# Designs tried in a protein design run: designed miniproteins, single chains. Part 18

Each design is a single chain, and the fold is of that chain. pLDDT is the mean over its residues in the fold that is shown.

## One batch from the design tools (miniprotein)

Design m640
Fold by ESMFold2-Fast:
Structure m640 (fold): chain A 65 residues (1-65)
Amino acid sequence: SSSEIEELRREIRELERRRRELERQLEEAKRRGAPREEILELEIELGVTAVSLAVKKLVLDKLES
């Protein structure tokens, strides 16, 4: 339904925003020589966000097909 598609689009937009924010934080952390553990935490969070995005985009594609 259009409601389900709208909800997925909203979730995807929120995750895209989160991914961009995490990418910026990771770049900043690397530039300032942050501790390895801080960098690893950001990389893990970014990876989890990327997987969630990929799954939701696949679901959206299937619903729009």
Scores: mean pLDDT 88

Design m641
Fold by ESMFold2-Fast:
Structure m641 (fold): chain A 69 residues (1-69)
Amino acid sequence: AEEAARRRRYQGLIDTVRAIFEARDIDPEGAREALKALLGVEEVDPNMTLEELIERAKKRFDELEKKAK
């Protein structure tokens, strides 16, 4: 139960960031900063686009979910 709640919260954060930048009415730096907080700075390359950061966050989430199992 608790693991499912954590996974849902993580997924919700990713979905929120995706929706925000997809609206095209955001500060790209702000969106990038939110993703860095989610992934950790080591996972973020300065040359990565927001789309690439979103994809990396999804992969990171999947890996965390696997480790929790």
Scores: mean pLDDT 62

Design m642
Fold by ESMFold2-Fast:
Structure m642 (fold): chain A 70 residues (1-70)
Amino acid sequence: GPEEAAAVLEKALAQLKENGLLSEEQIEALRRALELFKQGRPEEALAILEKVAGSNPVLLSLLHELRRVV
């Protein structure tokens, strides 16, 4: 559900931020998506993630995992 998606995204965001693998714009988009999952708005959260992922393989893998648990 959205709570499980929020937990997965929160953990991934912390790791990606620590490793310096994301731009500030990507971090902000993931943070907004996390807040939407916490609010029970998974369709809007997934839409933000789909746009920010683009062709980034790490973000695409994360998006697929989040779609599985939502």
Scores: mean pLDDT 83

Design m643
Fold by ESMFold2-Fast:
Structure m643 (fold): chain A 83 residues (1-83)
Amino acid sequence: SKEKELEEKQKEILEINEILSKKYFEERIKAEKAALEADPTLTEEEKQQRLAEFEKKLSEDIKKNMEANKKGLEEIVKRRLEG
C-alpha cells in the first residue's frame, strides 16, 4: 500500500541520516584530535579539555539538525498521507 511504502521510505531516510551523522561526527572528532595533538603549544590537559568541548558542541549541533530533519520528514509524510 502507499502508506506502507511511505513508512518504509521514511525509515530508510532516517537510517541513512543516522549513519551519515555518525560518520560525520567520527570524522570531525578524528580531525580535531589530530589537530590538537599536532599543536606543541597546548598541554595534554588543554588538549583533552578542548576536545571534550568540541565533542559536546558537535554532538549538540548534530542532535538539533537530526531533530529538525526528522520533523521535516514527518510533515512531508503527513501531507502525502492526507492528500
Scores: mean pLDDT 82

Design m644
Fold by ESMFold2-Fast:
Structure m644 (fold): chain A 83 residues (1-83)
Amino acid sequence: ELEELRAWLKEKGLPESIVEEIKEFDQDGDGTITKEELRAYLKKKGVDPTDEEVDAIIKYYDEDGDGTINLEEWKKFIEDNYL
């Protein structure tokens, strides 16, 4: 599933290193990111978000309403922040 994201990044001309960054947070290896993992990612990027801000990001990208960000939602997040 992360391999699908890698192929998508190559097609968009984005660095595959984005997959390496995501792998550091995707502890389950299933391509979904929890609220805790997203917050840790943002802190590592030099952003110190509040719980409310993390919840807002999840709600904005979480089309399933399950409280996590899946690979399709990650593609949208990447498009908004890198493209």
Scores: mean pLDDT 68

Design m645
Fold by ESMFold2-Fast:
Structure m645 (fold): chain A 73 residues (1-73)
Amino acid sequence: DEELEALLASLSPTELRILEYLSTQREPVSAAEIARALGLSQSTVSRHLRRLEARGLVRHVPGRGYAAALPRV
């Protein structure tokens, strides 16, 4: 999908790392846990998660955290 490829190419290296990490998780993960796992500040992770959610690449699960929202192949 050229549209998905263009979206992924537009992501920063940090956003790609967050998305890759979430894609390996079976359950929703909190911003604080993502920050700890990737060695980033929680504020940095939260900012990038909002951008990824706006693009439909991650979803917020109330009370649980964030999960990857990419179509499964």
Scores: mean pLDDT 78

Design m646
Fold by ESMFold2-Fast:
Structure m646 (fold): chain A 61 residues (1-61)
Amino acid sequence: MDMEKEKLKEEAIQRALEKVKAGESGVEAIREMAEELRKAGLSEEDVEEAAKRAHKALVES
């Protein structure tokens, strides 16, 4: 995974976590994150990885 894709995924994951802390459901926050990453040109494989990482971060927080 290249460094630019990794930064984009990390930033999107952090935004999703902040949305959940602000009262949004984890499902909706992850869904919105996935749509943002798709629009940014990431592959479905990258989007799936980011979604798994966001979910893990939410349950381990």
Scores: mean pLDDT 79

Design m647
Fold by ESMFold2-Fast:
Structure m647 (fold): chain A 63 residues (1-63)
Amino acid sequence: IEKVLNQLKKAGITDIKFVKKEGDKEIYTGTLNGKPVTIEINTKNKEYTVLQGDEVFLQGNFE
């Protein structure tokens, strides 16, 4: 998880804060280009999704 958070920081996301865990998903908030984003990390399939509102802004895989 720390490795994927570091990847997101390199992508320009700041102020990353843990919110909750729901099953295999960890949910975080952050800031990207001055706007609030939601970060969903699926720990089972090793995927992350960054959402601005209902739109997928960034997505990818991690180790």
Scores: mean pLDDT 78

Design m648
Fold by ESMFold2-Fast:
Structure m648 (fold): chain A 59 residues (1-59)
Amino acid sequence: MTEEQIEAVRKAFEEGNLEEAKKIALDAGVDESLVNTLVRLAKEGRATPEQVAEALRAV
């Protein structure tokens, strides 16, 4: 996953556009289970956009 793709996902989460964030991550080849977990944590207020970006950088 490129830094540009990670930044695009972070920005989408920051804007509350979880559907766009999920689409970008899946199109970048991120595992669907990981994407669904990050979306759930963000919806529950348990992950910041920065923490989501860091998790995506780790894959």
Scores: mean pLDDT 81

Design m649
Fold by ESMFold2-Fast:
Structure m649 (fold): chain A 72 residues (1-72)
Amino acid sequence: QIEELVEKIFKLAEELKKSEDPEIRLLAEQLESLAKTIVEAYKLGLLSEEEAIEFLEEILRELEEIKKKEKE
């Protein structure tokens, strides 16, 4: 589940980083970085699996909203 969410997040972030809009590229980089931080915190035992999944789902939703507004 976490691995699956991370894969989706990274794939979508890579797509958005190809945007002609520098603001969209920056947001994609920031959300990707945040996802990496969440995964690291989970591995260090600072977040439960449930908490990590909830944060990653929120990040994925934000990326999907950005994509919906982006005209590519």
Scores: mean pLDDT 81

Design m650
Fold by ESMFold2-Fast:
Structure m650 (fold): chain A 78 residues (1-78)
Amino acid sequence: MTRESLEESIRAEREAIEIWEKEKEKLSKEAQEYLEKAREHLKKAEEALKAGNLEEAQEHLDKASAYLIAAAVAQSLS
């Protein structure tokens, strides 16, 4: 993955998390907990990208995406 494509992926993930966060009070407790973990890993991905650590940024982006999917699954099971 290039830095440019990673920046675009991080931006897309941030926008997705922000959409979910706008409705956070309508989410189940479990979905809210996964959403918070997604936000934490997104922040770590952005920090790693700024530091030039592309592999670390990708790892945290993958975790953010996984937690956002977990939040969606938890909400669908509520």
Scores: mean pLDDT 86

Design m651
Fold by ESMFold2-Fast:
Structure m651 (fold): chain A 63 residues (1-63)
Amino acid sequence: FVGEKFRMLVDYEARTPDELSLKKGDVVEVLEVLPDGRVLVKNLNTGKVGKVPASVLLEAERI
């Protein structure tokens, strides 16, 4: 799961200051799986790094 890439099928709005907002069509890479049910991702379109709930990736397309 770490190193996997996902294309966002919907927008995601960050819910906490350490989360990353994502746009439909953005490609993200999973950098780390966190014990709190979140994942650390890099947005390959913007270069930004941040956390999102792992459930966000269940709605995304794996590349």
Scores: mean pLDDT 82

Design m652
Fold by ESMFold2-Fast:
Structure m652 (fold): chain A 72 residues (1-72)
Amino acid sequence: SMMVKKNLEKAKEYLEKAKEYKAKGDLLTAYYYLGRSMIYLSGAHMGVEVTEEEAERAGRVARLGYEDNAAR
């Protein structure tokens, strides 16, 4: 389906960005993109649309989770 293909392509793109920023040592940005990748992967598995707002929220949540863990 188009929705599965679209979500898988976006998940791959954001995972590649996450790996790039991890290699640069920017772990906050890496986790942000990992969060975006994961919500698109979930959308692909469920066959549902992922909005830009949902992707942005997922990225922020992942970044905050990393920041909280790094502070401990």
Scores: mean pLDDT 87

Design m653
Fold by ESMFold2-Fast:
Structure m653 (fold): chain A 64 residues (1-64)
Amino acid sequence: SEEEVIKRLVEETGLSEETAREIVRRAKAGEDLTKVLLKLYLEGKITPEQAEVAAKILEEFGLI
């Protein structure tokens, strides 16, 4: 299930596997996803468009 979420994030957004794993890990830890995605954007790891698609995938899998 976790690997399936990571795979879909990489395939649908073009994010690196490392960044996709970080997003899933933080979401599962109950961190504020909006703040996590904002931090990744400020670090240059994700675009706003990638963040929107990532949030939809995480919601589909019940992680947010």
Scores: mean pLDDT 82

Design m654
Fold by ESMFold2-Fast:
Structure m654 (fold): chain A 80 residues (1-80)
Amino acid sequence: SLEEKIEELEKKLEEARGIPDPQARVDAFLAIVDEAAKLFVEARKNKADPETIKRVLKLLSEAVDGLMEAIDALEAQQAA
């Protein structure tokens, strides 16, 4: 179900935050951003309620923030 996909992706997001290696963390967050974007399209096609849409958007926003932080960490590592 859409709910189960959201819950699985929320778990993946939390796991990605714990990845110590910046490159591996970037790769994980890139995958999560792609999945969250696809999930947003699916939620819209299924005419999901506003609370479900908001939850998916929050997930996408947090994934983008995590990706940006991971990229910054990777760039700092490569510059050293």
Scores: mean pLDDT 87

Design m655
Fold by ESMFold2-Fast:
Structure m655 (fold): chain A 94 residues (1-94)
Amino acid sequence: METFKLTEEEQKEIDRLAAELKRIVEEHPDDLEGMRERVRALYEELKKRYSPKRTLHLLAEAFTRVAEGLTPEQRALLAKVMRDLIEELKKELK
């Protein structure tokens, strides 16, 4: 397995993304479709600076960091949103 190394700049970006993901799940917990749209918007913004594969990796790391601070219910909702996004993007990355 190749060890993935994060740059200092990417680590700061992951911290910002973790804060944004926390905001998304805390501000509108009843709006699953709105959460999907907001997470997709983050992906679209990041892919302008990073490759699609790299963007997904940064989002996954941010999710891992924020998940430890969330309730089990919030974590499950965000995990569902992230899974749905990854499944959609796998179809585009052919």
Scores: mean pLDDT 76

Design m656
Fold by ESMFold2-Fast:
Structure m656 (fold): chain A 85 residues (1-85)
Amino acid sequence: SQMEKDMEIAEKAEQALLEELRNAGRFYEVPESETEKIVADFQEEVKKIREEEKDPSVFIQKIMELTGKKLREIFALGVAKRKAA
């Protein structure tokens, strides 16, 4: 019961983080193609973490850390575009 609830929370967290990455791409005016490439890379890395980690709490922690890395990549692309303008 608790493990099932923790897994549902983990799945909702993943979906929310995907939306956050796309929102960041729009906010920093990164081309949609570049944002979707980062999102695709994020999903592949999340799949690997899910296969390796069975603890939902540790899974959530790892995908949050990964999200921070991907947000930094989006920010860097947005800054580069702004400086070129």
Scores: mean pLDDT 82

Design m657
Fold by ESMFold2-Fast:
Structure m657 (fold): chain A 62 residues (1-62)
Amino acid sequence: SSALERRKELGREIGEELRLIGEVIDEALEKAKKLGNPNLLDVITPEEAKEMLEKLRKEAAA
């Protein structure tokens, strides 16, 4: 039973992380559209993506 509970909690945490990553991607796509540039890497750096993810994690925890 404890192993099943751990798997359920991990699945939930992974699901939440994937959702937050999806929100970062969506924001990057919106920025790309504003600039008329389809290349996401020209719009958002890995550092910016990490900052956006941390911001979304804090907002989700509040």
Scores: mean pLDDT 69

Design m658
Fold by ESMFold2-Fast:
Order: C-alpha cells, then structure tokens, then sequence
Structure m658 (fold): chain A 65 residues (1-65)
C-alpha cells in the first residue's frame, strides 16, 4: 500500500541520517539508492507527495552534513 511505502521511506531515511552521522559512506550510498527507488515508486502513485517527502529528506540530510 502507499502508506506502507511511505513508512518504509521514513524508516530508511532515519537509517540514512544515522549512517551519515557515523561516516559510513558505503551504507549511506546503499540507503540513498533504496530511498530513491521507493520515491520513484511513490511518484507513480502521487508525484506531489513524493516531491514533498524528497525535499523533507534532503533538508534533514543537509542539517546533519
């Protein structure tokens, strides 16, 4: 479901932030790729929501870099 897809994106985003803070570049790259793929799936269902979530993740990543 779309709700499960959003929850998975949010879960992976938290893991991405942790990997960035821990300087684990390999894990951060893997997580970023998975998030990108899930956002593309979400964009097929709701492109406006996918863009909103993408911007939210980008802002959180910028704050920890």
Amino acid sequence: SMEELIEEIERLSEELLKAIKEKNSDKAQELALKIHELLEELAKLDPELAEEIKKKIEKRVEEVL
Scores: mean pLDDT 87

Design m659
Fold by ESMFold2-Fast:
Structure m659 (fold): chain A 80 residues (1-80)
Amino acid sequence: EALREEFLAEAERVGERIRQAYLELVKDPEKGQKLLAEAEAESRALIRRAFSADPDIGAEVMHLLGKARREAEAEAEKLK
């Protein structure tokens, strides 16, 4: 499943970008907002590409990115 592995690897990278953006929001809100907007745009593009390639892979990518965002948001909220 080379296609699935590739999309899941991209989801991990985008998830980490989302996490870093949320951490930056706590430290520097202006910079963090820009990084978060970029990471969210990349996340939406990845989900769209994954669904276009395979609906099952798309659903898995969407689930992983949604989970990463919720975890990042919760982590950042605890720092305030």
Scores: mean pLDDT 84

Design m660
Fold by ESMFold2-Fast:
Structure m660 (fold): chain A 101 residues (1-101)
Amino acid sequence: SVTVSPTEVTVKEGESVTINATSSEDATMNWYKEKPGKPKELLIKNNSTLAPGVSSRFSGSGSGTNFSLTISNVEKEDEATYTNVAKTKSGSSTGTSKLTI
């Protein structure tokens, strides 16, 4: 299973925010951005690889059981639910964090 922290966070435009994900077993993680009524947008693939067309303000880090998504110089359009999908030997699990600006 994966646990995302914080589950809800509020920041001001221009600040940076870090969302953490902790897995109960060794994982490989993807990070997605989701807005109401829209499909999930892939941001980070395989822990740290920025998806094509995604702003360099987004970065992923971590390995093993501890992972982070960092958003630098936050913009109003970054207001969204951020979803972590952790793939493990036992299957996949999902955790979410809601960002408000």
Scores: mean pLDDT 86

Design m662
Fold by ESMFold2-Fast:
Structure m662 (fold): chain A 65 residues (1-65)
Amino acid sequence: SNSQLALEAVELIKQARRAFEAGDYDSALELLDQAEKVAEQIKDPEIRESLLAQIEELRAQVEAA
């Protein structure tokens, strides 16, 4: 369901942020790639776009570190 996919994407984003905060940039990027794959399956365009934007913002932060 869209709700289950959104919860999975949010959890992966949280895991990616924790990895980033721990200095594990490779793991953070891998978790963001997983979050993106889950978010792309969400059929609600507003939820999908919001999650993909959050993923790209965090990816940019990791790559700038």
Scores: mean pLDDT 90

Design m663
Fold by ESMFold2-Fast:
Structure m663 (fold): chain A 85 residues (1-85)
Amino acid sequence: SLEELREKVREFAERILEAVEKGDYQQAADIVNELLLYADEHATKEERRRIAELVASAVQAINDVKEGKITLEEARERLEAELER
C-alpha cells in the first residue's frame, strides 16, 4: 500500500542517517542500494521517480556530511523535506 511504502521509505531514511552518525559511509551507501531494490519491487513508476529524488538528495547529503560541508542535522532536514513531497 502507499502508506506501507511511505513508512518503509522513512525507515530507510532513518537507517541512512544512523549510519552517517556512526561515520559508516559504506553502510549508508549499502542502505541506499537496499532502498533502490525495495522500490523496484514495491513501488509504481511515479513512486520510483519520487524515491529516486530522495536517493539523489540522500547521496548528496551523505557526501556533504563526509566532507564536513554540512552537519548531520542539516542532512536530516534535507531528507525530511524530500519525504514531505
Scores: mean pLDDT 83

Design m664
Fold by ESMFold2-Fast:
Structure m664 (fold): chain A 57 residues (1-57)
Amino acid sequence: MAKVEQLKAAVREFIENNPDASLEEVVAFAVKEGDRLGLSREFAKTLAILLYQEYKK
């Protein structure tokens, strides 16, 4: 699943470069990038929420 790994990498990089970004901003970024990769909006949103929670530890 190369496209899923690309989305995960892009979302992680976005969070690392934008540590003050809100969950809503991370979700919006993930949805936009996921759409470009042909992934569903629901999947991109769920992935963004999970990655955002991992960075809040």
Scores: mean pLDDT 81

Design m665
Fold by ESMFold2-Fast:
Structure m665 (fold): chain A 97 residues (1-97)
Amino acid sequence: SNERELRALELIGKADEAMKAGDYETAVKYYREAQELLGGEDFFTLWGLARAYEKAGKYDEAIKLYEEMAQRARSLGADDIARYFEEKAKELKKKKE
């Protein structure tokens, strides 16, 4: 619905502002709310959420989202994009261990 989409865009804007301010926990909250409104399929909102988790030090959550995005990209034949997200997940796994 148009109202749901507009609210999601407002939340994404607030999340982007929080990211710029270094308030990564607030950014996670707003990206999550936007993702719920958009039905969890908006690739750019998922990417924003993954970056916010990464910056917040929530590496398990970031890894899971990067791996999900990599699988989705591969299913669409976007192998370069898939490799990018696979490398992001691999990098974060090294930071955890």
Scores: mean pLDDT 86

Design m666
Fold by ESMFold2-Fast:
Structure m666 (fold): chain A 59 residues (1-59)
Amino acid sequence: GYDKLETPEELDEEKLREVLKKLGYSDEEIDEMLAGMSEELLRKMRRAAAVLLELEKKL
């Protein structure tokens, strides 16, 4: 859409999946978790995953 309230700093779903796969989750498990989560909880997870990715880049 034209108007996006989300910050570009938020992790995309695909990037979140990549982080969760590194933690040992499968694509199917990730799909089930994301489908069962509220949008608010999903946003918190995306932000946490973004922080973890940033920390990994510094290691």
Scores: mean pLDDT 65

Design m667
Fold by ESMFold2-Fast:
Structure m667 (fold): chain A 64 residues (1-64)
Amino acid sequence: AGAAAGAAGAAAGAARGNDASGVGTQSEMWHLDAGDRAGAAAAGAAGRAAPNGVEKSTLSTQAA
């Protein structure tokens, strides 16, 4: 349960982190800046998955 919840939370955070970090698709239009910003922001957002993970907590509940 704990391990499954952790994995689900990480996956949900990663998915949302990518979307949230690249929420402007504009960064994806800029190859140089997009790679740096999206990568750094995605890593930060994934680490701060709590806010985004809350919306996807349903997956964690099912995994638990």
Scores: mean pLDDT 46

Design m668
Fold by ESMFold2-Fast:
Structure m668 (fold): chain A 61 residues (1-61)
Amino acid sequence: SLALGVALVVHDLGVSREIAERAGEMVKRGASLEEVAKFLQEEAGLSEKEARGAAEALRLV
């Protein structure tokens, strides 16, 4: 579920719930892993590796 992915991104990477929920909405709309990772790098200040991991978590749950 996207809710589980949002919770993981908030707790494991310290991303704000608001930004994590926006990333989850992007996934729901069919955004690519690359697009979600770029969003997380720009809005949450995550590294490329962290953003990619977060995007994968949001897509798998």
Scores: mean pLDDT 77

Design m669
Fold by ESMFold2-Fast:
Structure m669 (fold): chain A 89 residues (1-89)
Amino acid sequence: KIEELKEEIKELEEKIEEIEKEIEEKKKELEELKKKLKELEKKGGSKEEIEELKEKIKKLELEIEILEGLRGIYLGIKNLLKKKLKELE
């Protein structure tokens, strides 16, 4: 059972790393979209293009929030498993 806990912790660490990579990629995309929005607003782009870009930005912000929440959950589970492992050894 101790070896099982160690493996579960390792799997959670790998999942956390993958989520962190996704968050970084989405944050970079978000910054690019925000920059594009500012440029479009300054140049007097169409209302439709501006609204579409704002919707895309909002969707991406929500996706980042969801991923950050999932990361927090997995970190919490990992910490509980590490505490349990400490109690067994």
Scores: mean pLDDT 85

Design m670
Fold by ESMFold2-Fast:
Structure m670 (fold): chain A 100 residues (1-100)
Amino acid sequence: MEKLKEEIREILERTREIAEETIEIAKEVLSKEVSKEQLLEAIGIQLRAIGILFEVDLLEKELEKAKTKEELEELLERARELLEEAEELLEEAKKLLEEA
């Protein structure tokens, strides 16, 4: 139980860090003279990263309420999926910045 909660907390913290980095990269793209397509993509990435931060907050609240091993295993799966989404979004942001 405690080890599983710690693992979920670590994943959520990492996901938050990645999403925050993604927002900063998107802001950097928006500070450059970029095409309309690149501008819209950067805005989209920033909004998606904000959505990930919101989901992290929701999962943290659910983690505090979780009482069973089954609930924690479900939260762990959701946390891992969110981390993967955040990592993919960060790579999209980095690629956009390199092309800007």
Scores: mean pLDDT 87

Design m671
Fold by ESMFold2-Fast:
Structure m671 (fold): chain A 57 residues (1-57)
Amino acid sequence: DELRERAERLEKQAKILEAQGEESKKISEVGGDYLYAQADKLRKEAERLRAEAERKE
C-alpha cells in the first residue's frame, strides 16, 4: 500500500523537523517556527493519505 508507506515517511520526516525546530530555536526563533509549520503540514498530509489508503483497495 503505497499511500500508507508514504504517510509513514511523512510522519517520520515531521518528527525530524520538530526535533530540528527545537534545536533551531536555540539559534534563531524564526527558523524554529518555520520548521514546526512544515512538520504540521506533513502530519496533516499523512493523515489525508492514511484516510485515502483505507478507502482504496
Scores: mean pLDDT 77

Design m672
Fold by ESMFold2-Fast:
Structure m672 (fold): chain A 84 residues (1-84)
Amino acid sequence: GRDEALTLLTKGQEAYKQGKYEEAAKLFERARDIAEATLGPDDPLVAQALYNLSLALKKLGKYEEAEEYLERSRRALEAFEASL
């Protein structure tokens, strides 16, 4: 659920801070999957996981994939804000 996704997001951020970008990306992907399944694709927690995933992928030199996830993060947040 939300708490599990948030825990994975926090662990991913810790891995990112330590320079463990591959580990961080996997943790952010898991956080995204759980948040999306439980909260829907437009939830701010999904947007946050996608944004952090894009940062980790950029550090790994996966620039095109990073840009795709960054765009998905922006769209999710915009869709959420439009629902308010």
Scores: mean pLDDT 87

Design m673
Fold by ESMFold2-Fast:
Structure m673 (fold): chain A 79 residues (1-79)
Amino acid sequence: DDLLQQAREHTLKGIEAKNQGDYEKAAEHFRKAAEALEQAAREAEERGDEVSARFYRHGAELSREKAEEMKKQAEELKS
């Protein structure tokens, strides 16, 4: 599943960037992970797979929250 693979790869890169203190790069990767999961949720909904759709939507929400958290940390460093 290309979308789930993209989400996993971006999540791992986001964690790596965060660990290196690169909050802007971390935010970008978590945002891309969320986008992939949002698309996976839409495709699951189209198939009537509501269990997978809810799971992917929840993952996307967590990734969006992480992206916003990283973005705020990056902005605080610029003030």
Scores: mean pLDDT 87

Design m674
Fold by ESMFold2-Fast:
Structure m674 (fold): chain A 92 residues (1-92)
Amino acid sequence: DKLRAEAQARIAAIADRAEREITALGKRAGHEELGRDVGGLLRLSLTGSPLVGRAGRAGADRLIAELEKDPVAKEIRRIVEQAEAEAAAARA
């Protein structure tokens, strides 16, 4: 289905951008490995099956919670929420 393929391509582009932004932000904040892991888990949440996606989001939320006292946690959450909203719009 051409429409499904186009939606998947848009979601992949959203995931690529969000992963890059979160990884760069984590690196700047001194949390490079955690930022990379959150970015990867967000990609799974956006591009995986519903079960894999839920597990990926739960994993990302747990890692972000480890940053709860760091201001970077709010900025990472903002990127995650924006990416999810854009992916939902692309699926519609």
Scores: mean pLDDT 82

Design m675
Fold by ESMFold2-Fast:
Structure m675 (fold): chain A 97 residues (1-97)
Amino acid sequence: MEGGREAARAAAEAAEKAAEAARKGDALEASLLAGVAAVAAAVAALVARHEGDEEGAELARRAAEEAGEAAVAAARGDTEEAAREAERAARLAEEAA
């Protein structure tokens, strides 16, 4: 697997865990895991762009944005919004992988 796809898979796994934490009402864990997903997705976007995978780079960039929004929502204690945004991030990151 290409480095960008491996990073995208890591982002998807972190985003899925963030959504699970948010659904359980664990705002701190959701925020931290969503932050990890955002960084992994940003790395995936950068690597995919370097490899010439423009579609994968755009999907990973969108995953990073959604994961970042999930981290902010969780930090505010909005676990329902954090779960929805983390679920979108996971789906986008899975498609980039």
Scores: mean pLDDT 86

Design m676
Fold by ESMFold2-Fast:
Structure m676 (fold): chain A 61 residues (1-61)
Amino acid sequence: SMAIDEKVAEIIAEAIKELGLPREERIEFATISDIKELIKKLKELGASKKLIEELEEALKK
């Protein structure tokens, strides 16, 4: 739903900001369409457990 997509986008934006990624990396990250791959990349980049849990919770039905 649109509400879930908006929440997911907010969490992703927050994670990108906290990770301090350069603009070029942030643009590339925002083009990832596979949410599972996005979560994997966030974990590899050192995103906090809290952000990952919020993202996974936002994806629940």
Scores: mean pLDDT 66

Design m677
Fold by ESMFold2-Fast:
Structure m677 (fold): chain A 85 residues (1-85)
Amino acid sequence: SEEEKRRLAEEARRLAKEALELAREVLKKTDDKDVILRAIALILDAIGLLYEVDLLLERGASLEEFRRLLERARELLEEAEELLK
């Protein structure tokens, strides 16, 4: 349903924004080059995912595409949380 797609898109956007904010916090706390590079990659991936949410909504993408988008957003958040430890 269109409502389910919107719900998945909103959740993916929320998780991606949270991942972006956590990755930014990682950059404030670390002087480790490898951690810095991973945090930058996460920021770029999160920005790309936020753009992709908009694109999929505009194009009327499938429910499966929104489910995959949400899975990717969850993975980004998990990685950001791990780096913050």
Scores: mean pLDDT 88

